Designed miniproteins, single chains, continued (2). Designs and how they scored, part 51

Each design is a single chain, and the fold is of that chain. pLDDT is the mean over its residues in the fold that is shown.

## One batch from the design tools (miniprotein)

Design m5750
Fold by ESMFold2-Fast:
Structure m5750 (fold): chain A 99 residues (1-99)
Amino acid sequence: DTIAELRKLLRNPDLERILSLPEPYRLAILISLLLTQDEEYRQEVEPIIEKLEKELKDERAKEALKAARARDFETVLRLAEELLPPEVFELLKKALDTL
């Protein structure tokens, strides 16, 4: 159950578990963590976000994270749709609706 696993990782992010996921899922989790509406929680997970961001090699993925930090939802969704498989993009949208 990939949605339940993503939801669990968003509430209690484990760097080792996130790094074990395929890159598209890691990017989806990073975007979800950056776009959370809970400012206190977002500040708490910032060290994990910074470590995961350093593992990204794709410049387009880095651009998506920069847009997420700026709360530019239009750019985030456009880049995510281009970078993620359709199934992962749908999981990201559902994760954002849950946050």
Scores: mean pLDDT 75

Design m5751
Fold by ESMFold2-Fast:
Structure m5751 (fold): chain A 64 residues (1-64)
Amino acid sequence: MMTGEELAKRIAEGKPLSKEELERALVEMPALLAVVLSEHPEYLDKVAAEDPELAARLRHLIGL
């Protein structure tokens, strides 16, 4: 089971996240997620290829 600390570390390191991890990050740490996605737009493109609905929510989070 991934703790909030482990999730925050993975986000800060730019590591690939599962759909469940991304959904959790949107609820628990949206500010950190927004910063990382703004610095790594290629990550958002990868999410969009697998889950376009989640990618739309992430785009809204970063003001796209």
Scores: mean pLDDT 74

Design m5752
Fold by ESMFold2-Fast:
Structure m5752 (fold): chain A 74 residues (1-74)
Amino acid sequence: SSLRREMVQRTHRLVSELVNSLAQPKSVRDAVLAEYVRRGLISPATADAVDTTDGLQAASQEIADVYRRELAAS
């Protein structure tokens, strides 16, 4: 469905932005992480571990779960 495709695309873009922020100065990375936590896209615990493989996988799953829940609530 178009909604499933949109969810995948949004998740992909947000994860890509997060990964790109890890290569940026700490101030930029911290701002991106704080925004993602504020928006409820990732948990604070996941933000603290985002520089690890497990943390990035958790972030990807949490972002996907946010959009899945929004689709169910719509």
Scores: mean pLDDT 81

Design m5753
Fold by ESMFold2-Fast:
Structure m5753 (fold): chain A 88 residues (1-88)
Amino acid sequence: LREAVELTIEQLEEAAKNAKKEAIEAMKASGTAPEELVEGARRSAEAAKRLAEEALAKGEASEEEAERVKELAEEVVRAVEEAAEELK
């Protein structure tokens, strides 16, 4: 679990950096469904939060690490929601 949390933080940091760029690219895509983008982002965020909570409960992650995962996951969702709003 600890290694999975570390990897998840790295992946979410990268995703957060690229979320707005990917959102801009999605705005150019023909036939992109805004609801599909938001749903996918929310599902990924939920999985990341669950992983962080499980690791925290097992003592394999600190509270700071768990909060970091939640913050990054929410940041990615917000970026995708902004893109979806513009694609409406």
Scores: mean pLDDT 73

Design m5754
Fold by ESMFold2-Fast:
Structure m5754 (fold): chain A 78 residues (1-78)
Amino acid sequence: MTDEELAELLRSQYKEALKTLSRESVATQLAALLAQAEKDGQDALAAAVRELLKEMGLSEEEVKEYIELVKKRDEEAK
């Protein structure tokens, strides 16, 4: 499976998730996935997640806020 195929699958799955989950819930999950992808050096996955967040109407600043919230939650859980 190519990185492009993986990105398309991710996009399709999150479009379906938006039908059952809140926008805030999906944004939080995508921010967590983005943080993990950047940590693991998965550049193609990180780029795909950023595109999805942008399509949801989130600014770069809002994306950073969601990533910070995820990091704080992870720190508090450990």
Scores: mean pLDDT 74

Design m5755
Fold by ESMFold2-Fast:
Structure m5755 (fold): chain A 75 residues (1-75)
Amino acid sequence: SAARSARLLAVLELLGEAWRLIEEAKKSKDPEAQKLAEEAERYLREGLEALRRHDLDTAERHAQKAIELARKAIE
C-alpha cells in the first residue's frame, strides 16, 4: 500500500540518520561517548534486523533510540 511504502521510507531515513550520528560519535576520544556510540550501534543493528523482518514499529523505535544515544554521545 502507499501508506506502508511511505512508512518504510520514513523508517529508512531514521536508520540513515542514526548511522550518520553514530559515525560522528565514534570520532570522539572520550570513553563515555564511545560507550554511548556502541550502545547506539547495537540499537541500529536491532532496528535493521526488525526492518529485515518487516517489523516497521520496532525498526522505528530502535532507530529513534539509536539517534537519542548518538546525539547524547556528541553533546
Scores: mean pLDDT 87

Design m5756
Fold by ESMFold2-Fast:
Formats: structure tokens, C-alpha cells, sequence
Structure m5756 (fold): chain A 70 residues (1-70)
């Protein structure tokens, strides 16, 4: 539970920072955040191990989005 919640907060934080840097890409960034959060919420209904793996994957994807935007 906590792992997925912390990952959700980090994904939202990174998305917010990326939108502040490039407001023109806000729609694409919002969609990436929504997809990552949705995956984390779905994984949180399974095992803790599945939630942890989903969190790591979601954070990786968001890091790539931030890198491309900055």
C-alpha cells in the first residue's frame, strides 16, 4: 500500500514539475501521469510485490517523460 502511494505522489510531483517547465506539453504530461496512476491503483489491488514492481515501472516511465520535456 505505502509503496504504491509514495510512487503515485512522486509521479504526480514529476508531472507537475514537467508541466511547469513546458506548459505547452501539459496535455501529454497529464495523460502520462493518469496512465501511471491508473496502473499503480490496479496493482495495489494485487500483492505487495506486484505493487512494488508497478511503482518501479511507473517511476521509470515518468523519469523518461521528464527527461524529454527538460
Amino acid sequence: KEVAEKAKEEVERKGKEAKEKNPELAESIDQAVTNAVGRLESASLGTEEEAKKAAEEALRLMEEVVKKVE
Scores: mean pLDDT 73

Design m5757
Fold by ESMFold2-Fast:
Formats: structure tokens, sequence, C-alpha cells
Structure m5757 (fold): chain A 68 residues (1-68)
């Protein structure tokens, strides 16, 4: 599987990565921290990614993930 880096911003849609659903919530708030597992769905492509949070700021979550 190929690893991808996903960036998710608090307050809704991540326009840089398309529309993302994280843990079954579309555009949801950032409730994850570094080391947490996350499941991210790209709503435009229908692709699902599973990975680990590598960075957390006040408004941004970074996940290193693989397509499932």
Amino acid sequence: MKKVTLKIKSGGADFGAGELEIDGKVGGGLVHWVGDEAVVKDLETGKVYRGTVTERTADTLVVEAEEV
C-alpha cells in the first residue's frame, strides 16, 4: 500500500484535500491528538484511508495514512 499525507483543518472542509470525512463526521472538529488512529474518507473520490496522526496544531491535523 502507498502512504499519503492528509491535512485536515478545523471548522469544516479542507479545500486543499477536497471534502474529507474523519471517523464518520463530515468536516468535523479536530478531536484527535498525535499518536491517535484516524479513518479519513475522501468524499469526492470515495477512497478511504486509515492511519496515524503525526501532527496536531490548534486548527490542523496531519495524518500519515494508507488506502484501505
Scores: mean pLDDT 62

Design m5758
Fold by ESMFold2-Fast:
Structure m5758 (fold): chain A 58 residues (1-58)
Amino acid sequence: SLDEAIYTLLYSEDPAAFREALARLVAADTERERQALELALHSSTDPERIALLREALA
C-alpha cells in the first residue's frame, strides 16, 4: 500500500493520483515515507509538485 504510494508519487503523471499518494505518505508520518518525499522533491521538475512537496516537508 505505502510502497505503491511511493511509486505513484515518484512516477505518476496523473495529478490526482500524485496528490492522493502525497496525502497517504504524509499521514503515515514515518522516516521512510519522509525520505520518499525528499527523494521526490529532489527528482521533480514540476513547480506545482515541488511546492506541494515543500509544504508537506515543512
Scores: mean pLDDT 81

Design m5759
Fold by ESMFold2-Fast:
Structure m5759 (fold): chain A 100 residues (1-100)
Amino acid sequence: STTEELLALAEEMKRLLEEAKRAVEEGDYERAKELLQRALSLLDEMLAKSTDGAVQRLALEVASLLGEAKEAIEEGDYERAKELLERAIELVEQMIERLR
């Protein structure tokens, strides 16, 4: 079902964001940006598949946070990037709970 597909996408996105946060903590900023770009691609797919306004709102908030996190990495503000990623992970967990 579409709900099962969205749940799988949200769970994959959570894994990518957790890996991106670890990459920032380890100083692998290029890897972190690659993981953020992959997460943004999953968000685009989720937005294309979802008609649930709450899921769409959470996905748009996550996309905004990931854009800010990428900018923070490029500006050398790695502490802000980690804080933004933690907030994004919390919103993805809310999406997962809604889709279950």
Scores: mean pLDDT 88

Design m5760
Fold by ESMFold2-Fast:
Structure m5760 (fold): chain A 73 residues (1-73)
Amino acid sequence: SDDVAQSLRETSDLLRQAAEAARQGDKQKALELARQAGMSPETLERLSKMPPDEMSKVLDGYAQQAQQQADQL
């Protein structure tokens, strides 16, 4: 429903902010924003091992996925 779509858009926005923080080289801020977006501890651990450029790309991918799910609701 619309409420679920809104929640997914909020998740997507947080993940885009996390990707931007990673692009700026701020891995700690990127991980904090990804945690706020509801990413699992396992996903956060994998992200923490990535260089900033790769972390940004992965986070943008998750943001796009959440946005696409919202758009289908």
Scores: mean pLDDT 85

Design m5761
Fold by ESMFold2-Fast:
Structure m5761 (fold): chain A 75 residues (1-75)
Amino acid sequence: MPSIEEILERIREILSKLSPEQQKEFFEEYKKLYEELKKKVEEMIKQGASDEELEELVHETALEILKKAEEIAKK
């Protein structure tokens, strides 16, 4: 299973190869995923979630961001 650092490096590599139009589409999708992550983190903290549960959520979101970058790169 890739580390968060490996996922972020892969996202960075994909972004460097995207056209300006693809980069714009990626940042719009990233913003949506980031706002969703913020809301989920806030709710989980209110419910007394563990650091492990929060780290799992961040890891899952990083993988979703990577998947979105790969989907955009295929266009």
Scores: mean pLDDT 81

Design m5762
Fold by ESMFold2-Fast:
Structure m5762 (fold): chain A 71 residues (1-71)
Amino acid sequence: GSAAEAAAKARANAEAAVKSMVELLKSQGIEAKGTVEVDGERVTATVETPEATFIATYLGGQAVRYERLPK
């Protein structure tokens, strides 16, 4: 259904964004680790670096929260 397709696209987009960010940071010599968590329509993408943790939350395929937590 359309809702399942939207959820799959949101997950794929979050995974691609995390991978791209981790690759960019590693290319600059910065250690980075990315994770993606899925809970129904909610997708949470996390990228950790030595200086900060970046968290983006998607709901129904739309970014609803972006957080930067300094270390």
Scores: mean pLDDT 77

Design m5763
Fold by ESMFold2-Fast:
Structure m5763 (fold): chain A 85 residues (1-85)
Amino acid sequence: SAAAEEQRRVQKTNARVAYIKGELTEEELKAIRETLGIDPAEVDPEEALEVLERLRELARKGPDAEAAARAIAELEERKELIKAA
């Protein structure tokens, strides 16, 4: 389904951000590769940026302006990490 495919892209993007931040141990990296079939080192930066932009547009549509602003700020930080790597 389209929802399952988007969930998969979000999982890849989250793994890429954690990898760039150096937050993953060798065992966690192995578990992500073996259980989820994701290699965080090989996630396409362009795909990750597109995912983060879609999440940002969804956050903007939220009913709580303060919560939306916080979510957007966090997503912009993630975009900067992807672009810098």
Scores: mean pLDDT 84

Design m5764
Fold by ESMFold2-Fast:
Structure m5764 (fold): chain A 77 residues (1-77)
Amino acid sequence: SKLELAKELLLKFAEMKRKSPYMSDDGFITGIAVAGLQHNVVDEVEKAAEELYKEGKLTEKEYKLFIEAAKLAKERR
């Protein structure tokens, strides 16, 4: 489903940022927004972030960055 694809994308981005701690928050947000647009899962990003956070798979900081990315993606489509 689009929601499962969004969850998989967000987990991949979270792991990437954890391995690259010097990646800027703006760069991270933009990368996720672009991926959401490219994979046509913009509307699912926010829900995916909420569910992954409730499952304990995201930190609060990662969750907040993903919510900002969802806003950016919706503005750019």
Scores: mean pLDDT 83

Design m5765
Fold by ESMFold2-Fast:
Structure m5765 (fold): chain A 76 residues (1-76)
Amino acid sequence: SAMEKLTAELEARAAAEGKAALAAAEAGDIKTAAEHLEEAARLYQELADLGGRPDEAGSAAGGYEASAKTLREAAA
């Protein structure tokens, strides 16, 4: 279904953003790492809003938002 394809795409994109954040953090690019974590959180929130596994997707969104906030605060 279109919903299943959208769900899979959002999950794959969110996972890719998480990996990009780790790579940026390892390179010392804290701003870029935070931006990737913020995008991952946004994608998981979109997934939660679709109503497919909202507890799991919402939890992931919250985790990525918290990580991005911690990274932003550490760089301030």
Scores: mean pLDDT 83

Design m5766
Fold by ESMFold2-Fast:
Structure m5766 (fold): chain A 74 residues (1-74)
Amino acid sequence: MMVELVGPSGARVRVDASDPEAAGRAVNELLLAAGHPALSPEEARRAGAGVTTLIESGMPAAVAGAIAAHVAAL
């Protein structure tokens, strides 16, 4: 399922939310665009899995992406 994720800087990335690795890379790119440090491979993996789970539970993609990015930045 193709969704659009929106980062803190307003940058946008389209990604297949069924692919946790692709979702994790998209979250990392959005954080880098906002001037945040790069996520570790483990952090990116967790963020991607989080996006997939939230969208599968019926959460809007923009909200799911924002939550995953916020959690990854903690």
Scores: mean pLDDT 73

Design m5767
Fold by ESMFold2-Fast:
Order: C-alpha cells, then structure tokens, then sequence
Structure m5767 (fold): chain A 100 residues (1-100)
C-alpha cells in the first residue's frame, strides 16, 4: 500500500509540474490536490517524510524535464494517471474504515 501511494504521488507530482509548465492551470491544480491527498494518506499509513519528499521532488523534476516535449496524447495519459490515483486514495480510505 505505501509503495503504491508513493508511486502515485510521484506520478501526480510529475503531472502537476508538466501542466504548470504548459500553462494548464486547471489540470495542474487538480494534480496538486490529488498529490496532497496521496501525501496525507501515505503519512497516515506510516510512510516516512523523507520518502514522501523524495517522491514529490523526483516527480517535479521529471515533469519539468519532459514538459517541453510533452505531446497532447501524453498529456491525456498524465490526466488519466491523476484520475486513477484519486480513485485509489478513495478506495484505500474506504477499506481502512471497513477494517476499523
């Protein structure tokens, strides 16, 4: 679970950085909100602050590097990753509540 959340956090942070560089403020904001949810959930499950910071930094660095070369179809793929991550956070939250 923690590894999945950290991978999704890296992807959401990458997507946010790409959309910010492309000037897509709406998609960037959505990706940042999903990244925030992933960070909070990973922390609640026992992820270290160091691992979280590394995932965010790695994602942002990848996003900034790839933004100038990002095609419209690749941008759609990034949006799909953000949506999938948002769903995963909600499913994990629901499962934790059912096991409590």
Amino acid sequence: MIELLLNELERASEAAAVFEELGDKKSAKKAEEVAKKLKEKALSLGASQEDIDKAIEKGKEKGKARAPSTTPIEAVGLEMNVIAADVDVELIDSNIKLLS
Scores: mean pLDDT 77

Design m5768
Fold by ESMFold2-Fast:
Structure m5768 (fold): chain A 92 residues (1-92)
Amino acid sequence: MSEADELFKKAEEAEKKGNYREAAILYLQSARVYLENGDFEKALESAAKASEYARKAGDWDLEIEATLVVIQAAAGLAASDPERREKLLKEA
């Protein structure tokens, strides 16, 4: 959806400026919107970035929230794509 794509682009801009906490918040918001729309692959990408930048910012609450979205997105993707499930299990 366009809202999730716009949030993701704003997060990339914040990331490029070194605003890690703002980037984490925007990536997390983007991931939640992608998750609601069933775009599990984009949700996983956005949530993984949110977790990474929350950790770099030292925001443990955001890191936990982002990690939960990563788990939800990965589970949704694994349920819909057996090939992706096997790849994720090998990379864990």
Scores: mean pLDDT 81

Design m5769
Fold by ESMFold2-Fast:
Structure m5769 (fold): chain A 69 residues (1-69)
Amino acid sequence: SPVDKIREETSKQIIDVITEALKKVAEKMKANPDLSPEELFSEMAKALQEAVPKIEAILKERKEKLAAA
């Protein structure tokens, strides 16, 4: 159904955003193996801060598309 397609496409977009955020943190850990727990939490917080507005935009688009379906 159009509803199922919208949900699948937007869910994939959210998973992609989360995956990219996790990759950024993993790259920081790999680049600096001496990274302190405090520095790691700071990098995680930065990744989350960048990911949240992207996820919110996808959820808004999902809501608008579902209302039009």
Scores: mean pLDDT 84

Design m5770
Fold by ESMFold2-Fast:
Structure m5770 (fold): chain A 88 residues (1-88)
Amino acid sequence: SRDEKAAKIVEKALEMHKLVQEGRVDEAEELGRKFTEEEAEQEDLEFTDKLIKENSGKKAEEVRKELEKKGLTKTGEALAKMREEMEK
């Protein structure tokens, strides 16, 4: 589903962010490159990027509620977790 694909993209973005925080920048870049080239469709990447931008600055709980209303529960949870990690 679109929800599952978008959630996976957000989860990979968070995984890359954690690698960068650990000083593993080369591994983060390679993970992102491989995921974008091999697993992610351009339309799903664009859709997910739009969701990230539209929910920028919102609290994790607000993100969960907004995406749940859209039937994107898995993506909402992934975005909320990304928000929580990036606010540390």
Scores: mean pLDDT 80

Design m5771
Fold by ESMFold2-Fast:
Structure m5771 (fold): chain A 67 residues (1-67)
Amino acid sequence: HMEEEVTEEEKRELLAEAEKLYAQHPDSTAIRFILDWLKKRLERGEKITKKEYENIKKALDVLAAQA
């Protein structure tokens, strides 16, 4: 079966969430890596699957809880 893709709005929401979290934790290499990965994907017009979206969102939640 085809992998489901997230919408452009969901991509922008995820990017905004990562940017907000990085602004709160500017020394976090892990958050910076996620933010850079998302920016690169969006700039290249590459797809983000629902599974990738969920994994990134969970990773951001875990990183926020560890601060």
Scores: mean pLDDT 78

Design m5772
Fold by ESMFold2-Fast:
Structure m5772 (fold): chain A 67 residues (1-67)
Amino acid sequence: AAAELAAAVRAHPAVADVDLRVNPLERTAYITLTARPGASAAEIAAAVAAAKDAAQRLGYTAVVTVR
């Protein structure tokens, strides 16, 4: 689950790196996105939305931080 979520988030063009922590008791995924150099605000927003969607499909609430 955690590895699958990290892989899905890393696949986004606006994402250079991902750090993921999952709390299974709270069903919360803490996702830190490192934005790709030159990524637009719109591309970053799309990556955040997709990360939240991916977490939701796995039964997790996403807390997303962008670096």
Scores: mean pLDDT 80

Design m5773
Fold by ESMFold2-Fast:
Structure m5773 (fold): chain A 78 residues (1-78)
Amino acid sequence: SAVEKLKELLEEAEEILEELKKETDILKAIGLLLRLIGLEEEARLLLKKEPSKEGEEILKRLEEIHKEAVEIFKAIPE
């Protein structure tokens, strides 16, 4: 189902966020941030095709992960 796939995207996003928190290489951090953006975009497209309240809640959590990832990325020196 779309909700099951959205949950998989969320789990992957949470794993990437934890990896980003430990990352010191700016180029690798860029790669991780781009992967998070891709997961959020895929989730938006899935939710647009199959709208659900549960899917909307998952997308909001993905948006929060993206915001946190951007702040972590901005904190990397240079």
Scores: mean pLDDT 85

Design m5774
Fold by ESMFold2-Fast:
Structure m5774 (fold): chain A 67 residues (1-67)
Amino acid sequence: MEVIRVTARGLAGQLAAKYLGAKPGDEIEIVIDLSTGKATVTVLSTGNSVEMSAQSAENLKQLMLSS
């Protein structure tokens, strides 16, 4: 299981704001479980979460970490 925290920024951050109620600069926790092939993305300030595939969460992580 991989746990990653990223800051809501750029287009990915704006999408998190629209669908999960994140604000710019909010901390987002991504939990990837490769044993189940699932991941959970949680906006820590709102407590809102969504379940997605591990691959989708990995792609989201890369988008948020890229410059």
Scores: mean pLDDT 73

Design m5775
Fold by ESMFold2-Fast:
Structure m5775 (fold): chain A 69 residues (1-69)
Amino acid sequence: AEQALLELLELANELSPGSEEEIQRALALIPGLIAQLEEARRELAANTPEIRSPEMEKLLALVKEALAA
C-alpha cells in the first residue's frame, strides 16, 4: 500500500518530469502521508470488531482503496 503510493508518484513524475528539487520535496512529504494512513488503519482495526454502519463500511472501503493506490 505505502509502496503503491510511492510508485504512483514515480509514474506521475515520468509523465510530467519536474526539477529534482521538486521531486525530492514531494518524496519527503510521502513518509508523512504514509504514517497518517498507517495510523488510520490502526484506529480502524482497533474500533471495527463489532461496529457495523453504512458510513463505517464506506469509510473502510475508501481507506482500502487509498492504501491500494
Scores: mean pLDDT 61

Design m5776
Fold by ESMFold2-Fast:
Structure m5776 (fold): chain A 70 residues (1-70)
Amino acid sequence: SMEERRETWLRVVDDLEASFLAALARGDHDTAEATLHTLEVLRRSLRDVDPEVAAYIGKVIERLRARYRA
């Protein structure tokens, strides 16, 4: 169902956010940047399939970018 698919995507986003924060904490900027890029690709891929999840991913990216900026 759409609900089960949405829960799966939200778990993937949570895992990517956790991976980003862990990479940033250890100074692994290459992995942090790669994780942000993966979130951007996922957001674009879901734009026409699930616009609400795509919008949520956009907010996650904005939050993570703000934390990454010096």
Scores: mean pLDDT 86

Design m5777
Fold by ESMFold2-Fast:
Structure m5777 (fold): chain A 71 residues (1-71)
Amino acid sequence: MKEEAKKFLEEAIKNIDKLTPEQRRLVLHQAALELKRLGYEDLAKMLEEASDRNVTPEEAKKILQEALEKL
Protein backbone atom coordinates (compact mmCIF):
# COMPACT_ATOMS: atom_id res chain seq x y z
CA MET A 1 0.00 0.00 0.00
CA LYS A 2 1.05 3.65 -0.49
CA GLU A 3 1.25 4.23 3.29
CA GLU A 4 3.65 1.28 3.69
CA ALA A 5 5.85 2.64 0.88
CA LYS A 6 5.90 6.10 2.52
CA LYS A 7 6.88 4.56 5.87
CA PHE A 8 9.66 2.56 4.19
CA LEU A 9 11.03 5.69 2.48
CA GLU A 10 10.86 7.72 5.73
CA GLU A 11 12.76 5.01 7.66
CA ALA A 12 15.31 4.71 4.82
CA ILE A 13 15.92 8.50 4.86
CA LYS A 14 16.28 8.45 8.68
CA ASN A 15 18.82 5.60 8.66
CA ILE A 16 20.67 6.03 5.33
CA ASP A 17 23.76 7.63 6.98
CA LYS A 18 24.13 4.55 9.24
CA LEU A 19 24.18 2.03 6.37
CA THR A 20 27.15 0.45 4.60
CA PRO A 21 27.43 1.02 0.81
CA GLU A 22 26.02 -2.50 0.20
CA GLN A 23 23.10 -1.97 2.62
CA ARG A 24 22.37 1.42 0.98
CA ARG A 25 22.28 -0.23 -2.47
CA LEU A 26 19.84 -2.88 -1.19
CA VAL A 27 17.57 -0.27 0.48
CA LEU A 28 17.38 1.78 -2.75
CA HIS A 29 16.62 -1.39 -4.73
CA GLN A 30 13.87 -2.39 -2.26
CA ALA A 31 12.35 1.11 -2.43
CA ALA A 32 12.36 0.88 -6.25
CA LEU A 33 10.53 -2.49 -6.16
CA GLU A 34 7.87 -1.13 -3.77
CA LEU A 35 7.25 1.94 -5.96
CA LYS A 36 7.15 -0.19 -9.13
CA ARG A 37 4.46 -2.43 -7.56
CA LEU A 38 2.39 0.72 -6.86
CA GLY A 39 2.73 1.91 -10.50
CA TYR A 40 5.29 4.70 -9.89
CA GLU A 41 7.58 3.43 -12.66
CA ASP A 42 9.54 6.69 -13.19
CA LEU A 43 10.32 7.01 -9.46
CA ALA A 44 11.25 3.31 -9.30
CA LYS A 45 13.66 3.77 -12.25
CA MET A 46 15.28 6.76 -10.50
CA LEU A 47 15.89 4.69 -7.35
CA GLU A 48 17.16 1.65 -9.34
CA GLU A 49 19.66 3.90 -11.19
CA ALA A 50 20.84 5.33 -7.84
CA SER A 51 21.28 1.77 -6.46
CA ASP A 52 23.31 0.72 -9.54
CA ARG A 53 25.60 3.81 -9.27
CA ASN A 54 26.54 3.19 -5.59
CA VAL A 55 25.55 6.77 -4.68
CA THR A 56 26.75 8.57 -1.53
CA PRO A 57 24.53 8.70 1.61
CA GLU A 58 23.76 12.38 0.86
CA GLU A 59 22.71 11.63 -2.75
CA ALA A 60 20.67 8.58 -1.65
CA LYS A 61 18.87 10.68 1.00
CA LYS A 62 18.07 13.37 -1.60
CA ILE A 63 16.71 10.83 -4.12
CA LEU A 64 14.59 9.08 -1.45
CA GLN A 65 13.22 12.46 -0.32
CA GLU A 66 12.31 13.35 -3.95
CA ALA A 67 10.48 10.01 -4.31
CA LEU A 68 8.61 10.56 -1.01
CA GLU A 69 7.54 14.10 -2.10
CA LYS A 70 6.16 12.80 -5.44
CA LEU A 71 4.10 10.01 -3.81
Scores: mean pLDDT 82

Design m5778
Fold by ESMFold2-Fast:
Structure m5778 (fold): chain A 106 residues (1-106)
Amino acid sequence: KVTLTESGGGTYKEGSTLTLTQTASGATMAALAWFGQREGEGPRLLGLQSEPATSFTLTLSNLKVEDTALYYAAASLEPVSESASEEEILNAMTHWGKGTLVTVVA
């Protein structure tokens, strides 16, 4: 049984730094990713850890209002290539977090 736990959501000021951490329990994941989904858009890949791990931290400095989004932790039990497309990485993810809301205000 694998569980992904997300931390670091909330309200941020423009120009500040966002730190989002995912932690996998129950297994070492072959790949971990962070996706952001803005209103009216599909999920976009923000970062990929393509080597086995149980934790992956996304850091975004100098936040802008357009960084306001729902952020998803995702992980795969199968290896994912660093050269894979965004769509291939999205489709390779076997486990997803619940999503964490980040609001950036001016």
Scores: mean pLDDT 87

Design m5779
Fold by ESMFold2-Fast:
Structure m5779 (fold): chain A 79 residues (1-79)
Amino acid sequence: MEEWLEAIKSSLRQVDATPGSTPDNRIRLLEAQAEQARRDGLFPLAKALDETAELLRENPDLTVDELIEKLDEFYKKNS
């Protein structure tokens, strides 16, 4: 579980570091990872990722660090 969460955080930081990256690119990553988590039976992680993607969709000005904090909060809530 922890390894999956850290890999997702790393991927979010990589997307943010890419020139021309937008909030939409981060939303797509979160949605793709949520779908993968569901396929792997990691339902608390999938739900946290879905909630994080929805939060970013409603609040596109969130920084990647703020998203990572919210992902941790949602994961703790759903675990």
Scores: mean pLDDT 79

Design m5780
Fold by ESMFold2-Fast:
Structure m5780 (fold): chain A 120 residues (1-120)
Amino acid sequence: SPMEKIEELLEKAEKSKDPRETLKLALEAVELVRQHAEENPNLSKEELVELARYVRKAAQLAIEALKKVDPKLAEEVEKRVTELFDEFSDKFYSLSQEEAREALIELAKRVAELIREALE
């Protein structure tokens, strides 16, 4: 299932000793969350919360990997990730199901972009 693939990627990222491999696996997990949300317009708010938890876990793994190779970039990424999740959390429960899905897709896109830039 898409959820099993996301979880497998996150476990692989957590176990990796190579910071660049962790970033790549975290990026793949976030992109799968985005794709799954885009392809499934009828996801419940509970399912969207579960997907948001996977995005948060991927971002946390990416930040921890960055701390090992570029602590300054890690601090900047951590600040941006925190701002994105605070914005998402503040509005999520007041949104319609479709607006909540669109908010999750946007969150995943922005987190993916931060990880992609860190890989350059």
Scores: mean pLDDT 91

Design m5781
Fold by ESMFold2-Fast:
Structure m5781 (fold): chain A 81 residues (1-81)
Amino acid sequence: SSSSLELIRRFREEVKKWLETPEGLKVLEEASEGLALMARSVKKLSPEEAQKEAEETLKKAEEKKEEARKEYEEAKKKEEE
């Protein structure tokens, strides 16, 4: 179990480092385009509606990431107290 958690942690750290690179950011942009195309195909949305839905999904994911970051900062402050 510990070895599995270590592997997951290392994988997450590698992905995080990669996402901070220009190459990683470019792949996220391509993934956003792919998501828009998929939404259009599945939900019979217009290209504009599919793009908007993909953008809203990414925005919600970023908001959730910022909330997690705030919780981490609050936990860190409590540890300093």
Scores: mean pLDDT 65

Design m5782
Fold by ESMFold2-Fast:
Structure m5782 (fold): chain A 78 residues (1-78)
Amino acid sequence: FRKEAAKLLRRAAELLATGDPFDRGVAEVAVAVLITSAEREGDEETAELLREALDRAAAAPTPEEAAAALREAAERLE
């Protein structure tokens, strides 16, 4: 799961980096689905990491910083 989540987070980061509002929405939904999956697996450590990454991305002032938040989370999952 963690390796698959890391791959999806990197894909979501690419979407956030575009600065497109639609791509941002798709990325946010993808991360929310990963959080739910981690919770269902009982992996609360991964779920917390993903929630923090999503919050940091949402609060980021630029698309590049939002993407960096998800990439950092992906690195920590590997």
Scores: mean pLDDT 80

Design m5783
Fold by ESMFold2-Fast:
Structure m5783 (fold): chain A 88 residues (1-88)
Amino acid sequence: SARREHLEILRREARRAAAESGGRAGEVFARLAELLERALEEPIDPSEAEALWAELQKIDPALAAAFEAAVEAELRALRERRAAERAA
């Protein structure tokens, strides 16, 4: 499912960002990764994810933008791979 694939990409990128970022930003990414892991298995309150994202944007808007760009690149790569597999 598209939702599951999007959540798996978000979780993977959040885990990477948490490992590569220190301080408060790293903590927010780690909490986001845990929330995304739960979202794969059960319904979650979307306000919790929105609050974490808003906190990240206040801490480091450039890092937040870089995270969005990384997620978009992974989603684009997934779409291109699937299109290529269908064309073969």
Scores: mean pLDDT 82

Design m5784
Fold by ESMFold2-Fast:
Structure m5784 (fold): chain A 70 residues (1-70)
Amino acid sequence: ELSPEQKEFLEIVEKAGALLESLHPEYREKIQQKVDDIKTYIKNNPNASVQELLDLAHRRFEEVVGEAAR
C-alpha cells in the first residue's frame, strides 16, 4: 500500500501530465509515457522517499519540457 505522501505525489504527477498534454497536445503520447514511467516507479517502490520521487518526476518532465520549448 502506498503512503499518503506517495498517493498525493501520484495525484500531482497525473495533474502535471494532464496540464502538459493540454498545453502541448502534439507531445501527448510522450507525456503519457513519462507519467506512466513515474507511476510505475511509485507503485514498485512503496518505500521511496518524496525526494527520490520528486527528483525522478523533475528529470522525466524536464525531458518533455525541453523538447516542447523548442
Scores: mean pLDDT 75

Design m5785
Fold by ESMFold2-Fast:
Structure m5785 (fold): chain A 87 residues (1-87)
Amino acid sequence: SAEEEALEQARRIAREAIRYAEEFMKETGVRPARLEAAIARARAALEDPAASVDELEQAAMGVFHETAVAADELGVEFRAPVFDVRK
């Protein structure tokens, strides 16, 4: 169904957000507490079988936001991946 496809897409985007953030931390050598907290929230959403598309999308956006904040604070370039958020 369209709902099942949207849910799987949202789960995939959340997993990709976590991977991008972990690669950012690996490459920069920093582990900002806010970014680690955002990753933990995204993992919790992925582990919740009742998580909605909106909850997964908000969790993924939180990870990208905290990665961008960390990059800005370090003065390094970060480009969030382009993804399509559907209602």
Scores: mean pLDDT 81

